# Ledger of designs, part 98: designed miniproteins, single chains, continued (4)

Each design is a single chain, and the fold is of that chain. pLDDT is the mean over its residues in the fold that is shown.

## One batch from the design tools (miniprotein)

Design m15397
Fold by ESMFold2-Fast:
Structure m15397 (fold): chain A 70 residues (1-70)
Amino acid sequence: KESYEKAAAAFEQISENSSSKEELVKQMEQVAKDFPETDYKVNHDVLMKLPLENLKVSAKNLADEFKEKA
């Protein structure tokens, strides 16, 4: 589905381009708002407790997962 393809592309860009934890989490929240058809939900407090490297890995894993669903 197009929404899954676009969400996957967004997560891939987030994993590559985010220099700060706050920007990365904010961009992940934006994906949830822009692509409600994917049922992706974000818990801000949980994500903000993770190191930046772990957040980038999480975004990359979400990109790969959403590509499979597309």
Scores: mean pLDDT 77

Design m15398
Fold by ESMFold2-Fast:
Structure m15398 (fold): chain A 59 residues (1-59)
Amino acid sequence: ALAAFEAVKAAAKQILTAPVSLAAIAALAAELAAQLSVSTPLAQSAVGIANAELALAAA
């Protein structure tokens, strides 16, 4: 659901102060998926987009 995606993305942006490695994205996505009771693919996509947005802001 869109609300779940936005919640994971917001949580990821609070935790990630700078762009991180793919392995760190996977680890954070798994943790947030468990905490927010969402699917791992949903969390992976949301964390990945949050990381990409941070990379764009840093450029």
Scores: mean pLDDT 76

Design m15399
Fold by ESMFold2-Fast:
Structure m15399 (fold): chain A 75 residues (1-75)
Amino acid sequence: MEERKKALEEIVKLFKEVSELLRQIDAETDPERREALYQKAIELLNKIKEIADKYGLEETKQVADDTLALLERRR
C-alpha cells in the first residue's frame, strides 16, 4: 500500500517535470538545446511507464505511451 502510494506520487511529479520540459521545448530556438530537452522528456516518460507497468497502472502507461508517440512525431 505505502509503496504504491509513493509510486503514484512519483508519477505525478514526473508528469509535472515532463509538462515543464514541454513548455521549455516550445520556447527553445536552439536545435541542440531543444534536442536535449526532448531526450530528458523521453527519459522521464519511460520512467513513468516502468513504474506504471510495475504497479499495473494501465491508463497511466497508455498516457505515457501516447505522449512518447506525440514527441517522436514532433522531432
Scores: mean pLDDT 82

Design m15400
Fold by ESMFold2-Fast:
Structure m15400 (fold): chain A 83 residues (1-83)
Amino acid sequence: SAKDRVLAILDELRAAIAARDVAAAERALQSLMTVVPQVVPEEARPEVEKLLQELARAIRAGDWARATELLDRLTAFVERELA
């Protein structure tokens, strides 16, 4: 399902954040940015896109605590809103 695909990418991103691997985290985030417009309802896209932008900024800044917080918020959204 679309949900399972997104959750798999979120797991890859979580592993990259835990490893503090900026390159791996950016690759996982790029995959999310490609998939999100295809699976997230149009009405929810601005909220999700804002979370992805903040997540990208946290990753590039090396703010792993903030990146984890934002990832948890995005994961909760995906588990609640996607089928």
Scores: mean pLDDT 85

Design m15401
Fold by ESMFold2-Fast:
Structure m15401 (fold): chain A 95 residues (1-95)
Amino acid sequence: MTPEQLEMEVTAGVAILSVAVQRALGREEDIPAALAKQAARAEAQGLAALAEAARLGARDPEAGVRILAEGAALLSAGAPVAEVEAAIRAAVAAA
């Protein structure tokens, strides 16, 4: 796994975990705000495709989390960052 793959996977995982934490605390109303915050963080890190998925998740949490999880799974399988970015952008466009 390259440093870029690891950074992208960790960033996706943190976004997914932030949603799980809000659900566990009974704060589902805070999920859109948590995902909007994660989108801003991903964008600041130059992870534009993850930012797009998290931004979708702020409007549609189920779709956003699904796409982030699919991206993380591809990274765990060793897919190149460019392939994962293309897959995430295609999934966001189809949502």
Scores: mean pLDDT 85

Design m15402
Fold by ESMFold2-Fast:
Structure m15402 (fold): chain A 73 residues (1-73)
Amino acid sequence: GVQLQAERRAEEGKGYATGGDVGYSAKEHEGDQLGSTAGLAANILGSAEGYDGRASPQQAREGVTLGVKLAKK
């Protein structure tokens, strides 16, 4: 139970929730999933490329986060 739940939350919102200026709400599940997916992709790409190549992963995360922020407004 608890391990599966922790992994699910990491994929569904941890990356996005950490950088949310407008905050996350239970009613914004779609935005949470989009942000989590982009966050995972950025983390994987950053790890594969190396620690000195963070621009691309960060830009991907910011793009998705901005889109969700606009949806909340």
Scores: mean pLDDT 44

Design m15403
Fold by ESMFold2-Fast:
Structure m15403 (fold): chain A 94 residues (1-94)
Amino acid sequence: SLAAELAELARANLAAETDESTRMHLRLAVAYLSGAPEAEQEALLAEILAQIDSEKEKKMAEALAETLRRLRDAETEAEAEEIVREMAEEVHAE
């Protein structure tokens, strides 16, 4: 599945990444896309949110988590591509 492929890509990038902020986001992607237990997903998101002081950045992290959940639950490649397109448009919105 696309979610499983993205999880493996995130895991490979995590193994090579030295920036702690990027590592935290990659850990979130691996946990959500690989189907880690819900308690582990929630604990990791809470850990990330606790390190963010900006309300805007907290909302962005929560939006990323929701996007990752939607990608994992996507049943078709077309649905997954649409979710990724929407996320990319939000990131490029001014």
Scores: mean pLDDT 73

Design m15404
Fold by ESMFold2-Fast:
Structure m15404 (fold): chain A 90 residues (1-90)
Amino acid sequence: MSIEEVKEFMEREVREFGRRLGLSEEKIEALVEKVREAIDAAKTAEEAAKAGAETAFDYLVNELGVPESVAASFAVAMLLRFVAEELERE
């Protein structure tokens, strides 16, 4: 997976998760923007995936008040999907 593919993947996952949590579109787009900023600073797809997941977790917990267990489950799920996609490309 490329950095661009990680960005597209994580933006979709973040939007879908935010909608399931009942977040407003404004809050979802703010979260997406923070995740995009973290990914754009990365130099590899692996770094992008880690930075995106960590940024999503931090923002969900600290800015949106999502329980740590819920935010952590989402961040881990994103990382596991990244690993699964990379394994399918081997």
Scores: mean pLDDT 84

Design m15405
Fold by ESMFold2-Fast:
Structure m15405 (fold): chain A 87 residues (1-87)
Amino acid sequence: MLEERIRELTRRGLRVAKEAYELMLKNPEVKEELLKKLEEISRLFEGIGEALRAGNLEEAERLLREAERKVEELEKLIEEIKKKELE
């Protein structure tokens, strides 16, 4: 269900944004990289909203899949940064 996937993605996106923000405050060296990823995700969320308003569910689903991939990439990047700080 598209609506449920959007809700889950929004929850994940907010969690990841919070973690990224905390890392940027702790380590300014990763700020540019994390901001760039957050900007990409924000643009995809805007695109999903536009597609939904236009009634184009097929395009919204395509953009949703891309946004899910980008959020997953940012989740992995955050985990890598945390590992480097620990090891």
Scores: mean pLDDT 83

Design m15406
Fold by ESMFold2-Fast:
Structure m15406 (fold): chain A 94 residues (1-94)
Amino acid sequence: MEELKREAIRALEEAIAALQNVKRTGTPEQQKLADEAIKLVEKAIEAVEKGDFETALNYVREALKVVQKLEPSDAVNAAIEALQRAIELLEKIL
């Protein structure tokens, strides 16, 4: 459990880092979507830390939907991969 929890938080932190790269190189619309996704990922991290894995999973799924609206790029693909890994880890905890 503790190991999976740490790996999930790490995946979510990787997603935030990738989304910060989207913000630095993106259009104003892409920056807004990246900010929305970052806020959802931050809420997911808080939920994981509280042991509320169902709420965390819901926030990660919503973040993934927001990220999928972004134009494909290396940074966007990295964010998607990190969020998908977080979903897999959270599903293993549940």
Scores: mean pLDDT 88

Design m15407
Fold by ESMFold2-Fast:
Structure m15407 (fold): chain A 87 residues (1-87)
Amino acid sequence: MVSREALERVLRAAGFSEEEIEEIFKELEELREAGVSERQIRLYLMAVLLIRDKELIKEIKEKILKHKGDEEVDREIAEKIEKAVEE
């Protein structure tokens, strides 16, 4: 598992502001408290790191929260991330 300090450094290096970084960590805590799997948390992190579309990131988060533990939904999310990266 990546430490908070290591992830914070990566996000800062990628051009995220301190406010955006704190928001991301708050979102991750919310997902964990909601019972989201570590696999789904990693998918959300990949979306945040690779996708600059805030609307799509929000859609992915809502889909994860609605379909916790659903491997088919996890696959659909991964495909959305891949498509967004292939601009």
Scores: mean pLDDT 76

Design m15408
Fold by ESMFold2-Fast:
Structure m15408 (fold): chain A 96 residues (1-96)
Amino acid sequence: SPVEELEEAFEKALEALKKGNYEEAAKYFEEALRIAEEHFEELLAEGKEELLEEVIRRALAFALENPKYEELRRRAIRLSTELGVRKLVEAVERVM
């Protein structure tokens, strides 16, 4: 399940952060963002918007504190933008 894969990658990223293993944390945040990118529509269809927002927020926070992970930062911003646009479109459609 994409949900279970995303949750597992995210948990591993957070565990690595708690241990100070920044290289490992970056790898698992990258895996989590990859899963989010590949299964974006499925995750939204399963009502996992809040999980997506949390993963993106935490990955972005990590990348901002660790500037060498420039690509991770760019991917997190891109996903945040896509999610924001999707939420805006759905809000407009509710009043059409």
Scores: mean pLDDT 87

Design m15409
Fold by ESMFold2-Fast:
Structure m15409 (fold): chain A 91 residues (1-91)
Amino acid sequence: NEELIEKAVELFREFLEKAKKLGIPNVVIGAAAAGIMIESGASEYAEEIYEAIEKGDYEKALELLREALKKLSDEQVEKLVELLEKLLESL
């Protein structure tokens, strides 16, 4: 589901931008992102996404997320969207 994947990628971008604007350190942003990946069933990508964010390479983190989402079920992508929406509400 391409529309669902694009929604997840856009929410993830919004999360990264909002967290950075709030002055949250990259290691904390990366840990939150890794946690979401693990909880949605994409644990295989959690470490690489964490490392990309820690280094400030947000473009790489978004590329890794898009790759991960293509391998997930629609239910898992919807779970990731819900987790991102809740995280954004908490910021």
Scores: mean pLDDT 86

Design m15410
Fold by ESMFold2-Fast:
Structure m15410 (fold): chain A 67 residues (1-67)
Amino acid sequence: SAASVASAARAAAHGSPLASPEDREAAIRQGEAGDAVGAARAAEKATLSSGGDPKQAASTGQGVLAA
């Protein structure tokens, strides 16, 4: 549901405190809009920019998409 996607996107943003505020806000805004794909991509970008590897980013994105 859109609410589940928004919740997952917020969790991903909170889990990436070293990411830029812009990347974290993008994930939250896309999730709140019900854009699961956009929210997943923003969450992946936040994970990568905070020093996560591509596998961590993919896992984070899948979690948002599955919500």
Scores: mean pLDDT 76

Design m15411
Fold by ESMFold2-Fast:
Structure m15411 (fold): chain A 95 residues (1-95)
Amino acid sequence: RREELERLEREIVAEAQEVGNALARATIGRDATPEVAEEAYRNNDQATQDALRAALGAQLRVAAEKWKEYARKRGDEELLEEIEERLKKIDALEA
């Protein structure tokens, strides 16, 4: 189970990162990568840091929806409940 979940996490993260990168490209013209984040921090580039934070939020939502779909397909009610609880907490923090 854990090995299967770790493999799926890698695939879901890659897809979520693609969504975040698309948002970052629209706002700052660059992908939301750790390298871009390090450069923005080094240059004290607040606008890029803010854009990267927004991209991370989008990535988290995409990843959570993919995990819910996986849990539902498997009938893993425990995982589905945990993901739904985490999504509600994220929504509350952003409101």
Scores: mean pLDDT 73

Design m15412
Fold by ESMFold2-Fast:
Structure m15412 (fold): chain A 95 residues (1-95)
Amino acid sequence: SLGEKLVEAIKNGDVDTAIKILEELINSDLTPEQEKEIAEAFKKMTPADYLKAFIEALVKGDEEKVLRFNLLLTQFAEKHPEVLKALKEVFSEKV
């Protein structure tokens, strides 16, 4: 699924692939079932996975790509409440 591919791209620091998938998702009319599948994929990541992915993306890419990725992820999460809830859950439980 796109959600699984997005999580894989994030875990691998593949910011270009992650940006492309997020752009596709933001421009898509997601069903509640598709939103839930993406949210569940995000819950499979730990805060450490997100931090490692961010640092690896900075090492592999430029600052503008990392900023674009974070902007797109923010827009996607704000548009999809279940995704925002999943991200909040991930970061609230292990700090």
Scores: mean pLDDT 76

Design m15413
Fold by ESMFold2-Fast:
Structure m15413 (fold): chain A 100 residues (1-100)
Amino acid sequence: SEAEEFREKMAKLNKEKPLDEEELIEWHAELALLEAEKTKKEAEEAAKYLKDNPDPALQKLKELLEKIAENLLTDPEKAKELLKEYFRLSREIAQKEVAA
């Protein structure tokens, strides 16, 4: 698949030069965009799961997921930027949970 070819290309680049955190976020966003229909369904399901969660950080993730789902098929450039923001915030939340 195109997503598998993209993963292989990313793996080759990482062997030649280690990818930094921002490069990894961009690669993940690009991969999610290549699987737009799947990513849209996953974003919609994740947003629904977070609907009743009182955590402000998780509510911000929900809002990003809703915007991602809305833009994935209509505005891919905007969807990519939202995906990058989502991956940054998701990682930050995960790191804070481990540090606590």
Scores: mean pLDDT 76

Design m15414
Fold by ESMFold2-Fast:
Structure m15414 (fold): chain A 75 residues (1-75)
Amino acid sequence: SELLELLDRIIEAAKAGDFETALELAERLRELAPPQYAPLVEEIIESAKAKDAEGLINGARELRRLILEDEARRA
């Protein structure tokens, strides 16, 4: 899943303190994500703008969990 790969890359960028890359990846995530995830995607973008590594990691992990749960419901 491209969404899951983007989320993993956002987490790694946040761990590295690379908020410029994290923001670029989060904006790409917004383009690709279904509308149901928009509120959490916007929270991830705001955390990137605030240079909040903990918020980025927590938001990306929560969205990853929701995507996996939604994919399981559709299978």
Scores: mean pLDDT 86

Design m15415
Fold by ESMFold2-Fast:
Structure m15415 (fold): chain A 100 residues (1-100)
Amino acid sequence: SELDRLKAEIDEIMERIEKTGKVTVEDADRAISVALGALELLRTRDIPIDEFEELVAKLEKVIEAMRKYADSPEVKQRIDVLETLLAEIRELLAEKKAAS
């Protein structure tokens, strides 16, 4: 499924960061792509909330790892974008949980 694909992609980013102790612009751009895909899924489909909460938890952990290892302005700017997208995901998820 698309949700499983997004979870797998974030896991790959996390593993790469943990293995190297480095965050590239490409890692951050991939994470942004995952967050945008998550927003699209949450807006357009009836997704199991529990499974979506797992993706949110994975996004939170990857953002924490990125903040720990970020050493460039370009990466830090992308982390700020990710934090904004995560806030939007959390807000929409809370609205969907309340509507259920």
Scores: mean pLDDT 86

Design m15416
Fold by ESMFold2-Fast:
Structure m15416 (fold): chain A 64 residues (1-64)
Amino acid sequence: SPFPKSKEEEEKMLKQAEELLRIGEEHRERYLRTGDEEDRKKSLEHEIEAGVIYLIIGVSKVTK
């Protein structure tokens, strides 16, 4: 199941999402300095992956 079964799993998922956002931000900063479209793409990919984790946690809170 993609949904966390415990507070411990939720915290682990949140840490994973935070790490993805940090990596995505590094790519965004490189894109802003260099204009490299690959960095823009990687930034968006990491933001989307983090967003999916937050969505899964959010749905878990509402739907059980």
Scores: mean pLDDT 84

Design m15417
Fold by ESMFold2-Fast:
Structure m15417 (fold): chain A 63 residues (1-63)
Amino acid sequence: MSLEEIVKQFLEKEITKEDVEELKRLIDAGASDEEISAYTKEKYGVERTVEQVKRIIELYEKL
């Protein structure tokens, strides 16, 4: 899946600034790919790795 497709899917789930801050907090606390994937599946219906979420956050902040 392309990076543009990942970002589009994430934005289509109505991600808020509070959601971005929570994802940053989890990653900064050393959350694993399994923990991040479980979190994103529960909240957004899609499984994402730590690296994918980091990239989505970067792109979201540049919008």
Scores: mean pLDDT 73

Design m15418
Fold by ESMFold2-Fast:
Structure m15418 (fold): chain A 87 residues (1-87)
Amino acid sequence: SFEELVRAQLEDAWEAALLLSDNPEEQVTLFGERLELMLRDIQRTHPDHLKTAVEVIEQFIKKKAEEHPDLQEALENVRKRLRQLAE
């Protein structure tokens, strides 16, 4: 499904951020940058699926914030930024 494809891309983006930096806050920054590029691509190529993609992205960010309480504020800032880009 499209939701499964988006979740796979989100997992890949998160793992890539972990590989590129040993600093948790920098990992969130790199993750956010990759999500912003992904959201722009979805807006251009699959606009009919944008709402579903945003919902999946927000659920993923919420789960990561629950797993990493120290990063909750940084992850919430990423979520707010992506929501603004989708509006």
Scores: mean pLDDT 86

Design m15419
Fold by ESMFold2-Fast:
Structure m15419 (fold): chain A 65 residues (1-65)
Amino acid sequence: MNVIEAYQAGVEAAREEAAKLEPDLQKEVLSRAIFAAAKAASLGATPEEVQKAAREAARETAAAL
């Protein structure tokens, strides 16, 4: 129920998705995924929703290469 806890869950998900990619892609994917996590958390999303938003942003960014 804390915005910080939801955001931290999203950051962990973002790092996990970025770690699956090549090093050159990791920084861009991580940045976009963290931004999505911050936005979702600020809108009152649950930790699960914030993690999902981070993972979706990571996939979208990776696909746009």
Scores: mean pLDDT 80

Design m15420
Fold by ESMFold2-Fast:
Structure m15420 (fold): chain A 73 residues (1-73)
Amino acid sequence: MSGVEILSQIAYERAYRIALEAGFDEETAKKVAELAAQTLGNSREMAEKVIEYGKEQGKEEQARKAAELILSF
């Protein structure tokens, strides 16, 4: 058991759920969750990665909503 693995998994599950609620499709939500897991649950870094990836996918509105939810959770 490692704290890093636990934080990574929590960040993944949190970001995946938030991305779906923000209107991302399942495939995009999984990718967002993978990027969020790398931040080990740092909400600011998670929000930044979500915005960057969402812009790359042309889903800026969904990315903004997801970032707001990440920072509020």
Scores: mean pLDDT 80

Design m15421
Fold by ESMFold2-Fast:
Structure m15421 (fold): chain A 73 residues (1-73)
Amino acid sequence: VKPSKEFDLKALAEKSGKSIEDIIAVLQKYPLHKPDEAPFPERVKDYIRFRRELGVALSGELKASAERLMAAA
């Protein structure tokens, strides 16, 4: 059984100290980019920093894509 994304957003907001709307806005600003589409070293660094600051670990496809981007660039 997996929790709903809505509940995950509440947990993220509580841990980061930001509102749910702020969390959604930041996530929309840092979409998942594939390495073959356009390597963005600055965006990759910003996304890694966002993860660290927010305290949220990358998972699944997001983690795999970020690792490949960092290895390629």
Scores: mean pLDDT 52

Design m15422
Fold by ESMFold2-Fast:
Structure m15422 (fold): chain A 115 residues (1-115)
Amino acid sequence: ESYLQQAQQHLAEAARAREAGDLRGAAEHYVKAAEAYKKAGNYEEAADLYLAAASLLSQVDPERAAELIVKAAEAYKKAGNYTKALGILKAGAEASTGEVKERLEKRLEELQKEM
């Protein structure tokens, strides 16, 4: 089957999980859809879905949310959208504390050095 068909299936699963109030399940289906879009070369769509998953997990799993923000920034960079990549890393760092903040700030600095 095509990666785009896999992405669409995972988006349907994410919608069902959200209807059921399963934020973690919805986030993991968004991640699977993002991975499928990434394999298809649809980096902007992949980034948007990683960011959506991070948003769902921000209060319940901040470490996983930070990991997904980094993946979203990498995908936005591959799409050529450096402004969005820098913006989400900065916003994530400003909204976080401790090790999560340090991780996002480090990735922000690394991306800035590539410009």
Scores: mean pLDDT 88

Design m15423
Fold by ESMFold2-Fast:
Order: sequence, then C-alpha cells, then structure tokens
Structure m15423 (fold): chain A 78 residues (1-78)
Amino acid sequence: MSDAEIRARIEELLREAEELLERFLAGEISFDEFGARMEAIWKEIAALLSQLPEAAREAEFRRVVSRLQELVARAVAA
C-alpha cells in the first residue's frame, strides 16, 4: 500500500470508531460490544501504522491515539 492509501484507510477506521461511539451513545450497542469493536479497530490501525516510514509513524501514532482516547473518554463519561 502507498503512504496515501495507508492514511486513507486509517481515516476510514477512525470514522468507523466515531460511528460506533454514536451507536453506543444512542443505546444501540452495549459497552462490552463497543469495547470489543474499538479494540478490533485499534489492532487494524496499529498494523497500518507499522507500514509507515519511521519518521511519519510517530506523528501519525500520536494523532490516532489522541483521537481514539477522546472517543473512549466520551463513551466512559456517558
């Protein structure tokens, strides 16, 4: 995969995480199901991040972790 394709896939996965949060907050899925699906998304993102050049990887990792941490914090606060 190209760098651009990897980044596009990470953004798709982050959008999926946002959709899962919305479904959880709407009461459509349980906290356990939300947690399991979020873990699966993180594992796929981590695998994609490992394919980026070292110089880009740290910056992208920090950005992704910050976004996922914000989503999880919102779920826990609900």
Scores: mean pLDDT 82

Design m15424
Fold by ESMFold2-Fast:
Structure m15424 (fold): chain A 56 residues (1-56)
Amino acid sequence: QLQEDLDLMDEAARIVAANRDKLVPEIVKETGLSEDAAIVRYFNRVYEELKARRAA
């Protein structure tokens, strides 16, 4: 279970790394968050989405 969570976090991090240059500026524009906060928000969103897909 811990290993499965780590695998999901790793996958989320890879997705964020691949898309951050495109999506993080959009989140900053929409939310007014700092770049660092926008990255964290984007990571959390991707991670929750991957967990939901795994559960389905």
Scores: mean pLDDT 78

Design m15425
Fold by ESMFold2-Fast:
Structure m15425 (fold): chain A 63 residues (1-63)
Amino acid sequence: REERYREAALRSTPAQAEEAAARAGVSPDALERAMVRVVLGAPLSTLSPAERAALDVLVELVE
């Protein structure tokens, strides 16, 4: 799951990130910070439930 979040963060377009943030009810800035953290290898436990929900949507959009 961490690898899927990293893959999605690296492959997403700005439009897909904006859509994922909107659907999960987080700010685009909050999702951007979560994306940076997962790309840098941060554990899922460091993410809020809302940030994880946004990343789950991002995975769906890039797959």
Scores: mean pLDDT 79

Design m15426
Fold by ESMFold2-Fast:
Structure m15426 (fold): chain A 98 residues (1-98)
Amino acid sequence: SEESLREALALFIAAMEAGEVQARTGNQEEAVAVFERTRRELLGLSLEELRARFDAILDQAAARAGRDGVDDAFREEAIARLLMEHRALQEAREKARA
């Protein structure tokens, strides 16, 4: 669903930014603070803006790997995998609470 996709994209992007802070600073408390701040900010964005940020992350990763970027088929597959992983995690959390 759109709601699940927005949550999955926001969580992924926030985790990526927090991971970069952890790698640069070695400070887990700062990384956690960046994760929570970024997640709150991202949940205020449109699905289109979240997809654009996700696409930028994929393009940066491709550039670091020495590739000319990624095609639309790869982007859609990456989004589908992210959504499936997010749904599986949410279902596991619901079972743990029941």
Scores: mean pLDDT 77

Design m15427
Fold by ESMFold2-Fast:
Structure m15427 (fold): chain A 97 residues (1-97)
Amino acid sequence: SGVGTPPELYPILDEIEKELSEWLSKISNFIVSSISLSDGVATVTLHDPSDKRISSTLDYSISSKYPELVKEVKERVEELLKKNGIEIKEINVYKQL
């Protein structure tokens, strides 16, 4: 879990990750690597299982390469967070390299 995520939210974030992963599998080949929440900011990391690169680096260019996918992921995460009573200011989506 991300630095600054309150421990009481871990079970909620785990369920959101599961629901997001099931939804994402219907529209893309990406999988959810992690979801973290800190100071009203949600960070979603996606992984392409066909990508054989070994890296801990986040690819910030996913929004330019897959703009519709990033938009749909942000909308779905916002819906799932609001359903669980969690208000957010920002959602960031990154690709794990």
Scores: mean pLDDT 75

Design m15428
Fold by ESMFold2-Fast:
Structure m15428 (fold): chain A 55 residues (1-55)
Amino acid sequence: SAEDKARAFVEAMLDDFRGRPELLYRAFKRLDPSAELSFERFREVYEEVVREAEA
């Protein structure tokens, strides 16, 4: 799914773009413009991945 792709992308790129979810979202949409995922949902996924990585 688009969400699963977003999660994998965030996990892979987190160290380079920590604290910059808008920039990370732009990069994600550039690589997969067909992904039906809003920035709002992408940000939720980003926050989940950050929380899990910092646990």
Scores: mean pLDDT 79

Design m15429
Fold by ESMFold2-Fast:
Structure m15429 (fold): chain A 63 residues (1-63)
Amino acid sequence: SSSQQNYQNGVQLAGQGLRAEKQGDYSSASQYYEQASQYFSQSGDTDTSNFFKSQSQLSKQKS
């Protein structure tokens, strides 16, 4: 389903965000977490979406 695909896309982007963050690339991490948040929102997972929106904002402050 499109919901399942959106969830999987969110997981992949969240992983890319974490990798960027570990490398000190907070600008890229912020962008990946924002994209992950959008996919989780589209999958219906509002709690996970809000979590990654917050992670994006924190990473943006560090960039």
Scores: mean pLDDT 90

Design m15430
Fold by ESMFold2-Fast:
Structure m15430 (fold): chain A 74 residues (1-74)
Amino acid sequence: NEESIKLLEKIIEIIEESESLEETLKRLEELLKEDDSEVINVAYDAVKKILETGDYSKEELLKMLKERKEILKE
């Protein structure tokens, strides 16, 4: 769980600091080359879907990831 929390924190940082969702997707792809974890794969798929469909905003994605992190802490 500690590892999953750290990965979620890294994913949140990437999303917040990236200038675009395309940059976010590229940075997550690079992270996957180092750590092929389920958490990173799920985040990558979510960002890819947002880019393909436009159904969710970056802010909504960040909210969901931050909520997930809090659940894992408690």
Scores: mean pLDDT 77

Design m15431
Fold by ESMFold2-Fast:
Structure m15431 (fold): chain A 89 residues (1-89)
Amino acid sequence: MEEARKLMEEVRKYGEELMKVLSEEEAELRTMREQKEKIREALRLALRAIGAEGAIPLADELVEAAAAGDVERAEALAEELGAAVRAAA
């Protein structure tokens, strides 16, 4: 019984530390989500302003790829978006 109680107290302390880490991660995830949406909206507004509305789906895919950490896909999409913007200019 004593060994079990000591283990339960260690589990409680570990659980409290995990809850603190999860709270910090949740705040970071919310900030990342807000930044992603602001960048997406800014890109959509910029593309509409230059007459490249047809490139908006490509910009949306770029934002999603970048947010997912898919660097290779983000680079390919950025190159294609750049070509579409140049064609609109």
Scores: mean pLDDT 73

